# Designed miniproteins, single chains: the designs that were tried, part 58

Each design is a single chain, and the fold is of that chain. pLDDT is the mean over its residues in the fold that is shown.

## One batch from the design tools (miniprotein)

Design m1994
Fold by ESMFold2-Fast:
Structure m1994 (fold): chain A 82 residues (1-82)
Amino acid sequence: SLEQLAQRMRELSDKNLQDGEQAYQAGLKDPSKKAGYLQLVQSSAGTNRGLYSRAKMLGDEKAAAYNEQRSQQNEQLYQQLQ
């Protein structure tokens, strides 16, 4: 159903933020691998940005806002890890 599709998209968006948070924590624990973890956080932010762009193209303003927020949170983690 449409509701099930929307829920799966939210779960994917949340997973991308979680992946970014895990990479952030790993970067704090092992500064010698920080560059690699920074790339993982940025990749997670990029995935949410891609979902945002797709939602905007489809006119799904709620999904767009949701993914923009998750992308911004991953960008904040990136800045904090730098």
Scores: mean pLDDT 82

Design m1995
Fold by ESMFold2-Fast:
Structure m1995 (fold): chain A 70 residues (1-70)
Amino acid sequence: TLAELLARLEAEIRSADDATLARLEAEAQQALDAIAQNSDFGSDVGRQGALTLAQHTLALLAARRAAAAA
């Protein structure tokens, strides 16, 4: 489920090193760019799920970097 994917992603980000965090950020940004450019997603639920996952990933990464800087 989406909730299980989000929980796994949060756990991964908490334990990730800087190189892994940079990779995840690049992947999430690429996903957002792809979603923005794709006008035909096949379903609103699928599009919204993908958008939520990418946005949540970037938010978690930003919070993780802020915590590491403190």
Scores: mean pLDDT 74

Design m1996
Fold by ESMFold2-Fast:
Structure m1996 (fold): chain A 57 residues (1-57)
Amino acid sequence: GTAEEAAAEGRRATAASGDGPLTAEQAANLGKAGGVEVAAGMPANDAGTLAHIGASS
């Protein structure tokens, strides 16, 4: 679903930005945050962007 898509996008964004190791736990937590935001009516693109920003922090 969209929550899984947000999680996958967060992982890909982390890989694409390079050299910042997210653990599986951190990636899952970012995906959960994106899923909650999508469920609250946030557009999937914005949820993916927030997951990416979180991964980059």
Scores: mean pLDDT 55

Design m1997
Fold by ESMFold2-Fast:
Structure m1997 (fold): chain A 72 residues (1-72)
Amino acid sequence: SMRVIADNVYKDLLSHPDLSKEEMEAVVRSLLAKGLISEEEAEALIRKIRENDLSVEEFAEMIRETLLKREP
């Protein structure tokens, strides 16, 4: 279930409060490589990471929402 994957990713990200922008981008690339997000979703997420000083909590929520949007 995508909901279980989204919740697990969310909890894992929150356990790393000092996650860098480069590490956030690596998470997005990993999700793309696993087929959990589209290339377009990955590009949009990377753009948001680069243009904003996101907290880990804000980043985790963005990832969770992106994953949940793929559930029919």
Scores: mean pLDDT 83

Design m1998
Fold by ESMFold2-Fast:
Structure m1998 (fold): chain A 76 residues (1-76)
Amino acid sequence: SMAERIRAWVEKVLAQLRKLGMSEETISEIRARAEALLARQADPSMAQLFAEMTKDLSLEERRLFNLAAAKAQKEM
């Protein structure tokens, strides 16, 4: 399903964030935001997922997220 594909992508991004040194607390919050969006909308766009997952991140955390997302895409 689309939700399963999105969850797989989210977990790849989170794995890269761990490698880049993001805290487990922040990783859990990002995962929770992605799951909350999926609960409201079965097929969110990548732009909606990115916006929701980065909503309350600091500038430094957003930079790490951008690097993690780019790396996850290259390793797929």
Scores: mean pLDDT 83

Design m1999
Fold by ESMFold2-Fast:
Structure m1999 (fold): chain A 79 residues (1-79)
Amino acid sequence: SLREEVDRLIEKTLAEIEKYFSPEAVKEARKVLEEGRAEIDRLLAEGASPQEIANRATAYVLEAIGAALDVELKEKRKK
């Protein structure tokens, strides 16, 4: 199912982030992915197309990676 595809994508993304990022960065990425999953569930309930769902899931994956990277950079850029 499409939701199963989304779950797989989220799980793989989080596992990859866990390999290379700090626990704090992983925490932020997880928040983004959990929010994304809730949004996808809502879109599915509204009858969104498979392409819309796939596009949104991909966007959330990219946001999660960006959030993890932002945490790492903010820690290093300290003011």
Scores: mean pLDDT 80

Design m2000
Fold by ESMFold2-Fast:
Structure m2000 (fold): chain A 63 residues (1-63)
Amino acid sequence: SAEFDRYTEAMDILRKYWEDPEKYAEEAQHARKVIAELEAAQQSRLNERKMKEEEDRKFLEEL
């Protein structure tokens, strides 16, 4: 997926940064921002799923 590809690309830049910090400093800063945004989006989806599971659980408990 495009999201996975962006995450993988960002992680590859961070790996290069760990090997040569001076050469990849700017790219690494941008890569960290991309990773943070992708992780925040995934966490939001996970929270939404958990809320639905809790609602379903309460419905079953009332039966």
Scores: mean pLDDT 79

Design m2001
Fold by ESMFold2-Fast:
Formats: structure tokens, sequence, C-alpha cells
Structure m2001 (fold): chain A 139 residues (1-139)
């Protein structure tokens, strides 16, 4: 039976293949396969990432194709950071989520500085998802 993380990643890859070019989709599939292997070694971190991916997938499905492409790129950035943190030995899901929030806030400031209101709105939504997951972990 497939893990919840594997199911979420497979569903996200379908969105990538729907909205992005085949070369980018192939690259992102490889990134996700490597991220899955790293995250599965840390079940508590894998659960946090899975919860975020599920919320992000549902949100992306409601977006226009142009907005969905921007949202996909942000998710790839956050997933790549989560992979990097676990490969560096981070096992605390609260520390991982705090670093993802920090990265998303930095990207939000950059989007606002460029006048990219669409990317800013998506980042604000993803930050809310990460903050909600963090609150659930602290209970």
Amino acid sequence: MKSELEKAIEEFIKLVEEHLDPETAKLYRRIFEEAKKALEKNPEVAEVVTRFLKKAIDYIKELSPEEARKAIDIVVTLLTEAKRLVEMGEKDPLKVIDRLIKLARHELERARARGDSVTARILEKFIKFLEEIKKELEK
C-alpha cells in the first residue's frame, strides 16, 4: 500500500504534468522522487510535508492555469528546502515547518518588491497552511 506522502507526491506530479512543459515535469518528477526517499526516513517530517502538499494541491486545483504554474514552482521550492533540511539531519517537524515559513516569508517579500501580486497572494495562502499545521503540532 502506498504511503500518504507517496500518494500526495503522485497527485502533485499529475498537476505538474498538466500545467508545465514535459522537460520541466520530468525534472520535477526526479526532484520529488529524491525528496520522497529523504523524507520517508523521517516519518514525523514526512507527515508535516504530506499535510502541506494536500492543502497546496486542493488550492492549486482552484487556480487559473497561469496561477497554478506559479503555485507549483513555490511548492517545488518549499519541498526542495524540506529535503535539504532532512538530509542535513533535521528530524524535528516543528523546526522544519518554521524554516519553510521563513523561506516562504522571504519569497513573499521578494514578490511584493517586484509587484508580483499573484505570487504574493499564493505565498500568503501557503504561509497560512504552514502556520495552521504548526499550530496542530503544538497541541
Scores: mean pLDDT 87

Design m2002
Fold by ESMFold2-Fast:
Order: C-alpha cells, then structure tokens, then sequence
Structure m2002 (fold): chain A 68 residues (1-68)
C-alpha cells in the first residue's frame, strides 16, 4: 500500500511539472494540482491495497485527460 501511495504522489508531481513545461493556463494547472492532491489524500486514507490501486488508476486517468 505504501508503494502505491508513493506512486500516486509521483504521478501528481510529474503531472504538475509537465503542465508547467507545456505552459498550460493557470486554471488548467490548478485543476491538475487539485486532482493530484485529492488522489494523494484518498490514497493515504485507503484501508486496502485494492482501494489504493483503484485510486491510483482513477488519478492517472484524470491527470492524463487534463494533460491531453
């Protein structure tokens, strides 16, 4: 579970860095940061590895959509 939480955190950092590199609007960058923070908090609150993995996949999906 700790490994999955770390992966969610890393995804959030990478997405935020990518958004800055791409010069995305402040509104879009804030949306990416909000998704990253929500995903990390949810992953830390997960009681099982299954819950943490579901949060990881949903967070990845949302971040990929925002970076498209």
Amino acid sequence: IEEIITEVYALGIEAQERARELGLSPERRQAIADVAHSGYRAAKAAKTEEEARAILEETRRRLEALLA
Scores: mean pLDDT 80

Design m2003
Fold by ESMFold2-Fast:
Structure m2003 (fold): chain A 115 residues (1-115)
Amino acid sequence: SVEEIREKLKKLIEEAKKILEEAKKSDDVEFLRKAYEKLLEIYKEVERILKEAEKAGDKEAVKLALEAGIEISKIMLEVAKLLLKIAPDEEIPEAVGRVLRAIGLILEYELKLKK
C-alpha cells in the first residue's frame, strides 16, 4: 500500500539523517567513506522502491519515492562535501566524483517530479 511505502521511505530518510549527524561530528576520512557507503545502500533501496512503483503505475508511490530520493541525494551531497574537504590530495578526483554524482541524482529526480 502507499501508506506502507510512505513509512518505509520515512524510516530510510530518518536513518540517512542520523548518518549525516554522525558524519558532521567526524574528521576521519575512513569514517566518512563508510558513512557515504551506508548512504549509497539507503539510496539503492529508495531506487528499488521507485522502480517497483513505476512498473506498477502507482503515481503517488512514484512521487513519494522521488521526493525521498532527492532528500537522500542531498544528504549524500553533504557527506561527499565533508569527504572532499578532508581528502588527501591523491583522493581529490574520487571525492569530486562523489559530489558530481550526488548533484546529478538531485537534478534527475527534481526533473522527474516537475513532470
Scores: mean pLDDT 88

Design m2004
Fold by ESMFold2-Fast:
Structure m2004 (fold): chain A 57 residues (1-57)
Amino acid sequence: MLSPEEIEERKKLMGEAYEALRRRPLSEENFEAVLAEFPLSEEDREKLRTLWRQLAA
């Protein structure tokens, strides 16, 4: 498990990535652009992918 400080920073970063994702048209290009723009860990990339799938639903 991560420290509280690491969790807070990762949550903030992922929140910004998710907001950027929501602001653009839903597409694979948009998702890849967000991944390039925000330096996410592999675990957070998987979480963002899950959120992207929710946007696609």
Scores: mean pLDDT 75

Design m2005
Fold by ESMFold2-Fast:
Structure m2005 (fold): chain A 58 residues (1-58)
Amino acid sequence: MTEEQKKVEKEILNLIKNGIFDVKKFQEDYADELAKYGAKVDGVFNEKTLKAFVDILT
């Protein structure tokens, strides 16, 4: 994992802890794109979901 990806992960995990970011809603909204990275719509913010998140929003 790159330093930039670690920074994004730290920031998004903080938003999840504070109830600001809904992981499952993000996964549902971008399900087709997540499938390209092997990520599932399971409400868990894992490395595959992180890779998809960075690529979708960058």
Scores: mean pLDDT 76

Design m2006
Fold by ESMFold2-Fast:
Parts: sequence; structure tokens; C-alpha cells
Structure m2006 (fold): chain A 81 residues (1-81)
Amino acid sequence: PSKENLEKAAELLREKAKELKEAEEPDPELAEVLEKAAELIKEGKILEAEGLLIEYAKTASEEQIKLLNELAEKVGELLAK
């Protein structure tokens, strides 16, 4: 993927992390995971970011898994370009 698409994917995850922290029902644990994944993606460490999200998904709720799947689809489309 291009550097611009890495930055765009990282920004998408950081924006969602901010939403999760500022929500009426905050999810700070998921937000922290998304922030770490964004940093890894920005550095081009895509496999490490994917591994982090997969590991988190093992203990995540159905709602968190659904959100992660939606984010993975959007990020995957950006990283394929």
C-alpha cells in the first residue's frame, strides 16, 4: 500500500478510537487497541496490527467483533490499494 493509504487507514482507526472514548458509553479498552493498531499500520507493520486485532477479538463482545469486522473491511480496502 502507498504511504498515503497507510496514513488514511491509521486515521480511520484513530477517529473511531476517539468516538469510542467520547461516547456516552465509552469503550476505552477497544479505543486503546485501535490506537495501537493505527500506530502499527502507519509504520507499515500491517501483520502486527492484524494480529493485535485478532487477539483482542478472542475476548471481545459480539458488538465489538461486529465493529472490528466493519473496520477491518474498510482498512483492508485502503491497504489493498
Scores: mean pLDDT 80

Design m2007
Fold by ESMFold2-Fast:
Structure m2007 (fold): chain A 78 residues (1-78)
Amino acid sequence: DEDERLVELIKELAERINGDVEAALEAKEELSRVIGPELALGIVEAAMALALKKKAEEEGLDDETVVERFREAHEKLL
């Protein structure tokens, strides 16, 4: 199932990225070589969102901080 493989990839990338924008950029570069830049961006952004959500739950970050970190990641990944 292609959808199951995509979900697992996003989870694995979320653990690797752990809310780090530089790690997200590296993941995007690696995936872009295999699946192209458009799909790589979408997958890495999903992984970054998941990583930030987990980090917020663990560290008690507010929603505004999570949104701001995601916005910074999005700008750098474009």
Scores: mean pLDDT 77

Design m2008
Fold by ESMFold2-Fast:
Structure m2008 (fold): chain A 92 residues (1-92)
Amino acid sequence: MEEAKRLLEELLDLTLKLADEAGLSDEQKRLALTIAIGAFMAAKEALLEDPSLIPRLAEASVKAALENPDMSEEEAFRKGEEIGRKLAEEHA
């Protein structure tokens, strides 16, 4: 659990940094972070095996928030799970 927590913190920190660089609003940053959490939950096992996937999840989370700024928090989480599943499958 400690390693998973560290990877999640790294993913969220990078997602926030990329969101700031992309000029996202505070509300869009919250969506990007929610997407990143969903992606982490779906791809946790893959991330534990290959932490180099973290930048890819962070970039995908920010892109999804930019493309769909009107998503609800629940929709953002589900979008994250979709992104995480796809990335884990492509890496396998």
Scores: mean pLDDT 84

Design m2009
Fold by ESMFold2-Fast:
Structure m2009 (fold): chain A 59 residues (1-59)
Amino acid sequence: PVEEPATEGQRGHGRSLAAAAQAAGRATRIREWVEEDGRWRLVTVDAGAEPRFAPVVAY
């Protein structure tokens, strides 16, 4: 409900990576912070993809 700078932690981490990867025509796997059950955890997702219940893959 409040737009504090702390919101950057929710997203934007590796977001710029998606733009660069797409510009080069490459799909790189990036780590993104995801919140589940009120907890934050690190997951691996495709650059520009939506982080969700995706199986963690190595690259």
Scores: mean pLDDT 49

Design m2010
Fold by ESMFold2-Fast:
Structure m2010 (fold): chain A 83 residues (1-83)
Amino acid sequence: LNDKILEGIELLMQTLDLDGDGVITREELRAWLRSVLDLSDEEIDAIVDRYMEMWDVDGDGEISLEELAKAFQSISPIPITLK
């Protein structure tokens, strides 16, 4: 697994887990992506939709930190290609 993916999870957890409950909402994820990525709102929403489909196993519209960690360990939800 790519170390940058693990750093991304840790940064996401520290930035978006404002309640300390280990749950990330769609809006928190979108806000974080806007701060990290210089993309349009439509492009960010598309990325958020993709992540919610991959990580929102319970269908609550919320992503747990465990779900994020498992997704990053079991699959590569973010195809990071460096050339």
Scores: mean pLDDT 61

Design m2011
Fold by ESMFold2-Fast:
Structure m2011 (fold): chain A 61 residues (1-61)
Amino acid sequence: MITGKTVDEIVEDYKKAVEDYKQGKISEEELKKVQAEAIRLISTNPEASGSELSEYLRRVK
């Protein structure tokens, strides 16, 4: 799927979701969905490679 989002934007979306989860604004299931969607967006992006997925995972940990 083509998103137009950069890896940095996807990382920021994930960090925001983690913060919302810590504040009780979203459930653990919603957080897991955001994480899975972020990985999917990076993996299916025509500009993304395995190295970009590794970079994303490095930045969110």
Scores: mean pLDDT 69

Design m2012
Fold by ESMFold2-Fast:
Structure m2012 (fold): chain A 112 residues (1-112)
Amino acid sequence: SKKEVEAKFRREVLKIVRDYLQGKITEEQALERLRKLVDKAIEELKNLGYSDEEAARVIAEVLAQVLMDLKLLGVEPSDLERILEIFTEVLREVAEKAGLDPEKLVADLRRT
C-alpha cells in the first residue's frame, strides 16, 4: 500500500540522517544513499499505479515530515539546515525527472 511505502521510506531516510549527523557517512554518501532510496520508493509507488508527479509529491511530503519530526525532537538548527540542503538537492532532481517545477516542490521544505 501507499502507506507501507511511505513508512518504509521514512524509516530508511531517518537511518541515513542519523548516520550523517553522527559523522558515520559524508554528505556525498548521504546524497547517494538518499537518491537510491528515493528511486526505489518512486518505483514502488509507480507499481501501485501512481504517476511520476504523484510519486514526486509523496517523496516531498515524507521529507517535509522528517524535517518537522527532527525539529520537534530538538535537532540543532545548524544540523537541520544541513539536512534541508541535502533534501533540497534530491527533491530538485526528483522534480526535474517528473516534469515538475523544482522551486515549487522544494518550497514546502522551507515552510517546515
Scores: mean pLDDT 87

Design m2013
Fold by ESMFold2-Fast:
Structure m2013 (fold): chain A 76 residues (1-76)
Amino acid sequence: MVEEAAREAAEWAKRIAEKLGFSPETADRYGREAEESARRLIDRGVSPEQALANAVTAVAIRAVGDKIDEELGLPA
């Protein structure tokens, strides 16, 4: 289901952001980004499982980059 895959993407992205030390508010933002990404991929014909994996991976890479930028004092 589109809705289930999007929800799972949001939950995984939020959990990853929380483990990286982001605030709950920032983790929620990454979750919403993953949810939107997963929905867009499914709308384009990507399978729910692949959309989930791609959306979570993309947001995880961005979250790690944002965390490194924060630690180095660089703008997001």
Scores: mean pLDDT 80

Design m2014
Fold by ESMFold2-Fast:
Structure m2014 (fold): chain A 67 residues (1-67)
Amino acid sequence: SSLLEKARELFEKAVEAVRAGDFELGEELLKEAVETFEKIENPSSKEVAEMVGRVLRYIGEKLDQEL
């Protein structure tokens, strides 16, 4: 779906922002990614698992940059 594709793009941009040291932009993009995914009325279990994995990846990148 177009919403899933948009959420994926926003997650990648959030990770790139954190890698560049822009934590404010990273959080804003992550929030937009999650809000975009929440607009999907019937996400599959695979799509939910993918989004959880993407959020965990973002958290890991942010923690690595903050240490």
Scores: mean pLDDT 85

Design m2015
Fold by ESMFold2-Fast:
Structure m2015 (fold): chain A 61 residues (1-61)
Amino acid sequence: APKPKLSEEKLKEYQALLKELQAKYADLSAEDIPEEVLKLAEAIALAAKGKTEKEVLEALK
């Protein structure tokens, strides 16, 4: 039965995007890193814990 959770494909895409963004912003100070990058990391952690898609998407906003 389908679960209301982020798909594995989307999770992998977010992880790849996060790695690319972290590499791009590696030379910036912590204050200059966009909040969206930090929220993406949190969303990935929530998805890994099996949280619902709604909770994962709320973490991105």
Scores: mean pLDDT 71

Design m2016
Fold by ESMFold2-Fast:
Structure m2016 (fold): chain A 66 residues (1-66)
Amino acid sequence: SADDILADYNKFTEKAEKDAKKFEEELIKKGVDKDLARDIAEGARETALAAMRLSTRKELEKLAKS
């Protein structure tokens, strides 16, 4: 259902935010500059979210055709 697809999307966005924060913290721990670490982690999050949006769109389009 649309509710299930959107629930999966929301779970992914929450996980992506947590993963990005952890990645940023690990980069800083390894000596990467704080501003650069944030930019890299935010870029990774945005890339993951863009891929998930495309996947979610495809599933919703498939549902609409059924």
Scores: mean pLDDT 87

Design m2017
Fold by ESMFold2-Fast:
Structure m2017 (fold): chain A 82 residues (1-82)
Amino acid sequence: SSERARELTRETLREWEEALAWYEANRETLEDLPIEEIRRIGSRAIAALLLSSRTDGVAALERARELAREVEEIIRRREEKE
């Protein structure tokens, strides 16, 4: 149904936007989270930026790429302590 699709879209986009907002406000604490939480927040925030690149163009795409590299680097450093 169209209403169910609309509901799921709103919920998904809200979750992505919340993850991006959390990341922007809490970048310094990201390294202290469990790796699975870092992946979850990172993936959703990147998705939000990729979606916004449809309207914001190259700038949003560049932010998404930078965020992806930052998340990968944080996870790599955390795994080095294993």
Scores: mean pLDDT 82

Design m2018
Fold by ESMFold2-Fast:
Structure m2018 (fold): chain A 79 residues (1-79)
Amino acid sequence: APREFAGIAHDEPEAVRELAEAVAREAERNPNLRYHLIDAGSTDETTAIAEEAAARLPNITLIKAPSLEAALEEFKKLV
């Protein structure tokens, strides 16, 4: 079965960078790994870092939500 994960990020650029690095390392061992990264309306460089990670890593899917409330609704659809 594919390994699917989901997580929410809000104004956490370092956490998103570390997540992308961890997903890249794990994907080398588990190519069917999929991570759904939900951006909860970040106002700093978090969104740009998440977009770069999703563009670079096919294992990361970025979902842009306008708020934390909207991000939680997207997260509920994935679990």
Scores: mean pLDDT 82

Design m2019
Fold by ESMFold2-Fast:
Structure m2019 (fold): chain A 105 residues (1-105)
Amino acid sequence: KAEEAKKEAEEDAKVGEESAEKAAKSKSPIEAVGGSLAAMSGAVGAYIAGKRGGTEESKKAGAEGAKKAAEAAKEAAKKAKYKIAKESAETGAKGAEEMAKAAEE
């Protein structure tokens, strides 16, 4: 489980970071929302996988990935102009931020 959890935490952290960067650079409100939610999903996955693994390495990978995803998700939320897109992006950004905070504990 530790080996598997570490691998999953690292992969989810990478996905979270990539989704966050894509969301931050997006010029489309829909794409920004999608990227923000994907970043949150990656952050949650990394955190859960890291915590489940029970090793400091997997937990640290999850925490760092979640933190990076949260920051870029916030940028994506700022780009959303339409109420529905903005609310979805804000939800994703807050979710990623909470996961980053929980991962640091």
Scores: mean pLDDT 67

Design m2020
Fold by ESMFold2-Fast:
Structure m2020 (fold): chain A 65 residues (1-65)
Amino acid sequence: MESVRNELLALVDRGETEKAAQFAKEAKEKGLISDEDVEYLRRLATHDPSPRIRKGAEAAVEAIK
């Protein structure tokens, strides 16, 4: 739900790639990540001007593919 998305985005924003990947994987296994959330993370990984945010989002996307 929205709190899961917000927590994942906070990890991505801090560039905590390992924690973001772990959190995303667990949230997907629990059915808490929607296709819309995955698409949003992919856009951050490709389009965000911050290298820190792009790396965090990329790690999360790879964990949930």
Scores: mean pLDDT 78

Design m2021
Fold by ESMFold2-Fast:
Order: sequence, then structure tokens, then C-alpha cells
Structure m2021 (fold): chain A 81 residues (1-81)
Amino acid sequence: SPVDELVAELERQVAAIKAEAAARIADEAKLQEILDWLDSELRRAKAEIRRLYDEGVPLEEIRENMELAVRRLRQEVAAAV
């Protein structure tokens, strides 16, 4: 379904952010905190995508909101390095 494709795209983008964090953050405790936070944010974002889709929000709007959320996650990880 289109919503499952959006969720898969979000999962791929968050996995890439996690890989970037693991490559750049040498402190194991700090890395674990950031990975746990990313997992929490991914759970919330996946639930939000499915909720918006169930409420009839257009897929294009859901995609735009997802892309903004991913951009924020990338910025916060970059600031944490």
C-alpha cells in the first residue's frame, strides 16, 4: 500500500541517519543515547504516518511532513557530533 511504502522510506532514511551517527560519534554512551532517541522518534513518526493516512490526509502532505521530520533528525544528529 502507499502508506507502507512511505513507512519503508522513513525506516530507510532513519537507518541511514543511525549509520551516520555510529560512524561519527566515538563516545559509546552518547551514541547509545542518540540511537535510542532515533528509535523512539521512528516509532512516533510511523504511528503518525498511519494515523494521518487513516484520517484521510493526502499522501503528498504526509510525505512532506515526513521529509521535514527526517531533515530535523539529521540536523539534531549533526549538532550532537
Scores: mean pLDDT 89

Design m2022
Fold by ESMFold2-Fast:
Structure m2022 (fold): chain A 66 residues (1-66)
Amino acid sequence: SLMPALEQGFDFLKDVFADNPKALEKVEEARVRIKELVEQGRYEDAIKEFRRTYEELLKIHTEAQK
């Protein structure tokens, strides 16, 4: 199942951004959307949404390091 692997990915992101409320909110919003996509069998859309979320979080992390 794709969902357990995605949940593990989200748990990792929550740990990395534990002290960033805005980033945590984005992780949780993406998790809800991705779960709905997986339940609908839309696996490519779910993977695309996870990738988009990861890229946005990476940008937030990079900006915070300035």
Scores: mean pLDDT 78

Design m2023
Fold by ESMFold2-Fast:
Parts: sequence; C-alpha cells; structure tokens
Structure m2023 (fold): chain A 73 residues (1-73)
Amino acid sequence: SLEALLAALEERSREVLAEDLAQADSISEEELRALAERYGVDPSLITTDKVALLEAAHAALYAQFVAQAKARG
C-alpha cells in the first residue's frame, strides 16, 4: 500500500540521515549547499551549519519521493 511504502521510505530516510550526520564533519559546506540547492531546498533555509544543511537536504529529498509516490497512487 502507499501508506506502507511511505512508512518504509521514512524509516530509510531516518537511517541515511543518521549515517550522514555521524560523518557530517567529513563533508564540505559548499558540497552540502550544492546538494540542498539541487534537491530544491528553499534558499532561505540554506545556511553555513552543516547539520542544518544535511537535515534540509534530506527533508527535501524525502518530500520529492513522497510527492512522486502520491502522484503514482
């Protein structure tokens, strides 16, 4: 079901975010900012805080997957 798919996507999104947060210091701010922009994060939310950038990028990517799943269902 769509609900089960969304639940699975949310769980996997949390796992990937946790893994990326554990290694945030190894990723450049410029690279994270470019990633956030590529996934359509609101420019007003783009900051120099690496943790905030990672969280915003993951949220934007997850929202894109949810929108695609709903469009097909």
Scores: mean pLDDT 71

Design m2024
Fold by ESMFold2-Fast:
Structure m2024 (fold): chain A 114 residues (1-114)
Amino acid sequence: GDAEKAKKYAELAKEYADKAVEAAKKGDALEAGRYALKAAYYGGLAAEYAYKAGAKEEALKAGMAAGVAAVAAGVALTLYKRGDEEGAKEAAKVAAKAAKEAAEAAKEAAKAAE
């Protein structure tokens, strides 16, 4: 049901957040931004299904964290496209951190939905 979908999407958010962190550590701003955006997407889906399962407060927190991660990822990708290598790397670190926070919030929302 909805709680099972929330758990599945929270697990995907964690997978992509971990990949974003590893890419950021390697200085790969493009891959870090892309993985952070995927983590934000799956974190948002986890929030949606957790909300439908009745975990409304934790789902709203997870949705907000996913939104922050999506914006941070967008900034990193925009700076990369503009050729600002140092700005892109710093933004990618912020995006990876936000993606990790979004994945943790998604996990808590999925747990609350059980």
Scores: mean pLDDT 93

Design m2025
Fold by ESMFold2-Fast:
Structure m2025 (fold): chain A 101 residues (1-101)
Amino acid sequence: MRDPRSDVVLRPPPELQAILEKVGITAPSVTLEEILLGVLRLAEKEGRFETEPEKAGIVDVSGTPIGKLLGVDSFNSADTEGLMDRILAAMRARGAVELPS
């Protein structure tokens, strides 16, 4: 456990559910860590990780459902704290409900 927010349980909105289902996550409630890992796995599956040494860990999500969900064109996969904050903000904006762990 790297971040206390990784234990936050969320009810994913339909837009996020569709993203998570592509990586085998179909539960009606998910942790913020499961959302983070699901987003990263889908980006890897779609070949969106930058391969240049100076851009290592940068994920290009421009024009994708992930980019639209998060409101960004790219993010740094090594910045897990910033990515968790962005996911949580996007979930709250879409009416996701935090559930007790």
Scores: mean pLDDT 74

Design m2026
Fold by ESMFold2-Fast:
Structure m2026 (fold): chain A 64 residues (1-64)
Amino acid sequence: MLSEKQKENALETVKELVERAKQLEKEGKAAEAADLRAVVDDRIAFYKEKDPELAKQMQAIKDA
């Protein structure tokens, strides 16, 4: 099981990636934004098997 600090860091990383993707979308860099969103999706998929609740929190950040 992941430590609280590891979970916190994972959620913060996803939040940063989502915010960067949104900024790239505002700048018209749709392809670069899509690449970052794909990285977020890969992280969610990875944690869905290991920690489904953490994956749910990541999905909520992505959907916001």
Scores: mean pLDDT 82

Design m2027
Fold by ESMFold2-Fast:
Structure m2027 (fold): chain A 65 residues (1-65)
Amino acid sequence: MEEVRVEAGEGVAAGGAAAHEAVKAGLATDYRVDPRAGVVTVTGASREDAERAAELVRKAIESGG
């Protein structure tokens, strides 16, 4: 299992929502949100899976959705 940490800052809510959707879609196995640090961490079965899930998180933060 591989983890990728995404710095979300004020976008932590959007990033967390995207991480939750990635887990439901089977793209990640788990996720954690630290609102105080502004960080979302996604866990994948492989490094590639974790990176794909992290890209969805980053895109959600950038889009403000």
Scores: mean pLDDT 81

Design m2028
Fold by ESMFold2-Fast:
Structure m2028 (fold): chain A 73 residues (1-73)
Amino acid sequence: MEELQKKMEEAFRKGNYDEALKYAIELAKQAGDERAILEAKNTFEVLKNGKITPEEAEKRRPEQLAEARRLAQ
């Protein structure tokens, strides 16, 4: 799990939203929650398709990690 979170953060920082989404979905799948997968997809698709500043994108990333961690519990 630590490796997936780290890879997601690195992809997000590099602006590779498709890669970040892939890792976020893998984290949600490991949590076993289909709803978590949908929520991760929606969040990253908005970032991918919208004009998000680097500051706004980083603000969204912590929330996504917190949600994945909550569902893993």
Scores: mean pLDDT 65

Design m2029
Fold by ESMFold2-Fast:
Structure m2029 (fold): chain A 94 residues (1-94)
Amino acid sequence: MAEELVKKAEELKETDPTEAAALYAAAAVEYLKEGKFEEAAEAAIEAMRLGLEAGDVFGLLTAAVASSLAVDLRAAGAEEEAERVVEAARELQE
């Protein structure tokens, strides 16, 4: 399921970064539900990067939602993965 969302996002990331960001954010949520915290963090970081790159309201909202997944990762005990998401959000926004 999450892997299919990532494949779709990869196909769209150059032509529709807003849609790609939304798909990566959805994949991050699914990976988190599956306990795949490393993949969840990677998908969340890509969602933030593509959402900020798109620069439209939907992309920016997706980036904000993806960065908030750090809270859910910490709640699940994935502190290292949560910190990676926080650090990526800081670097992408300066």
Scores: mean pLDDT 84

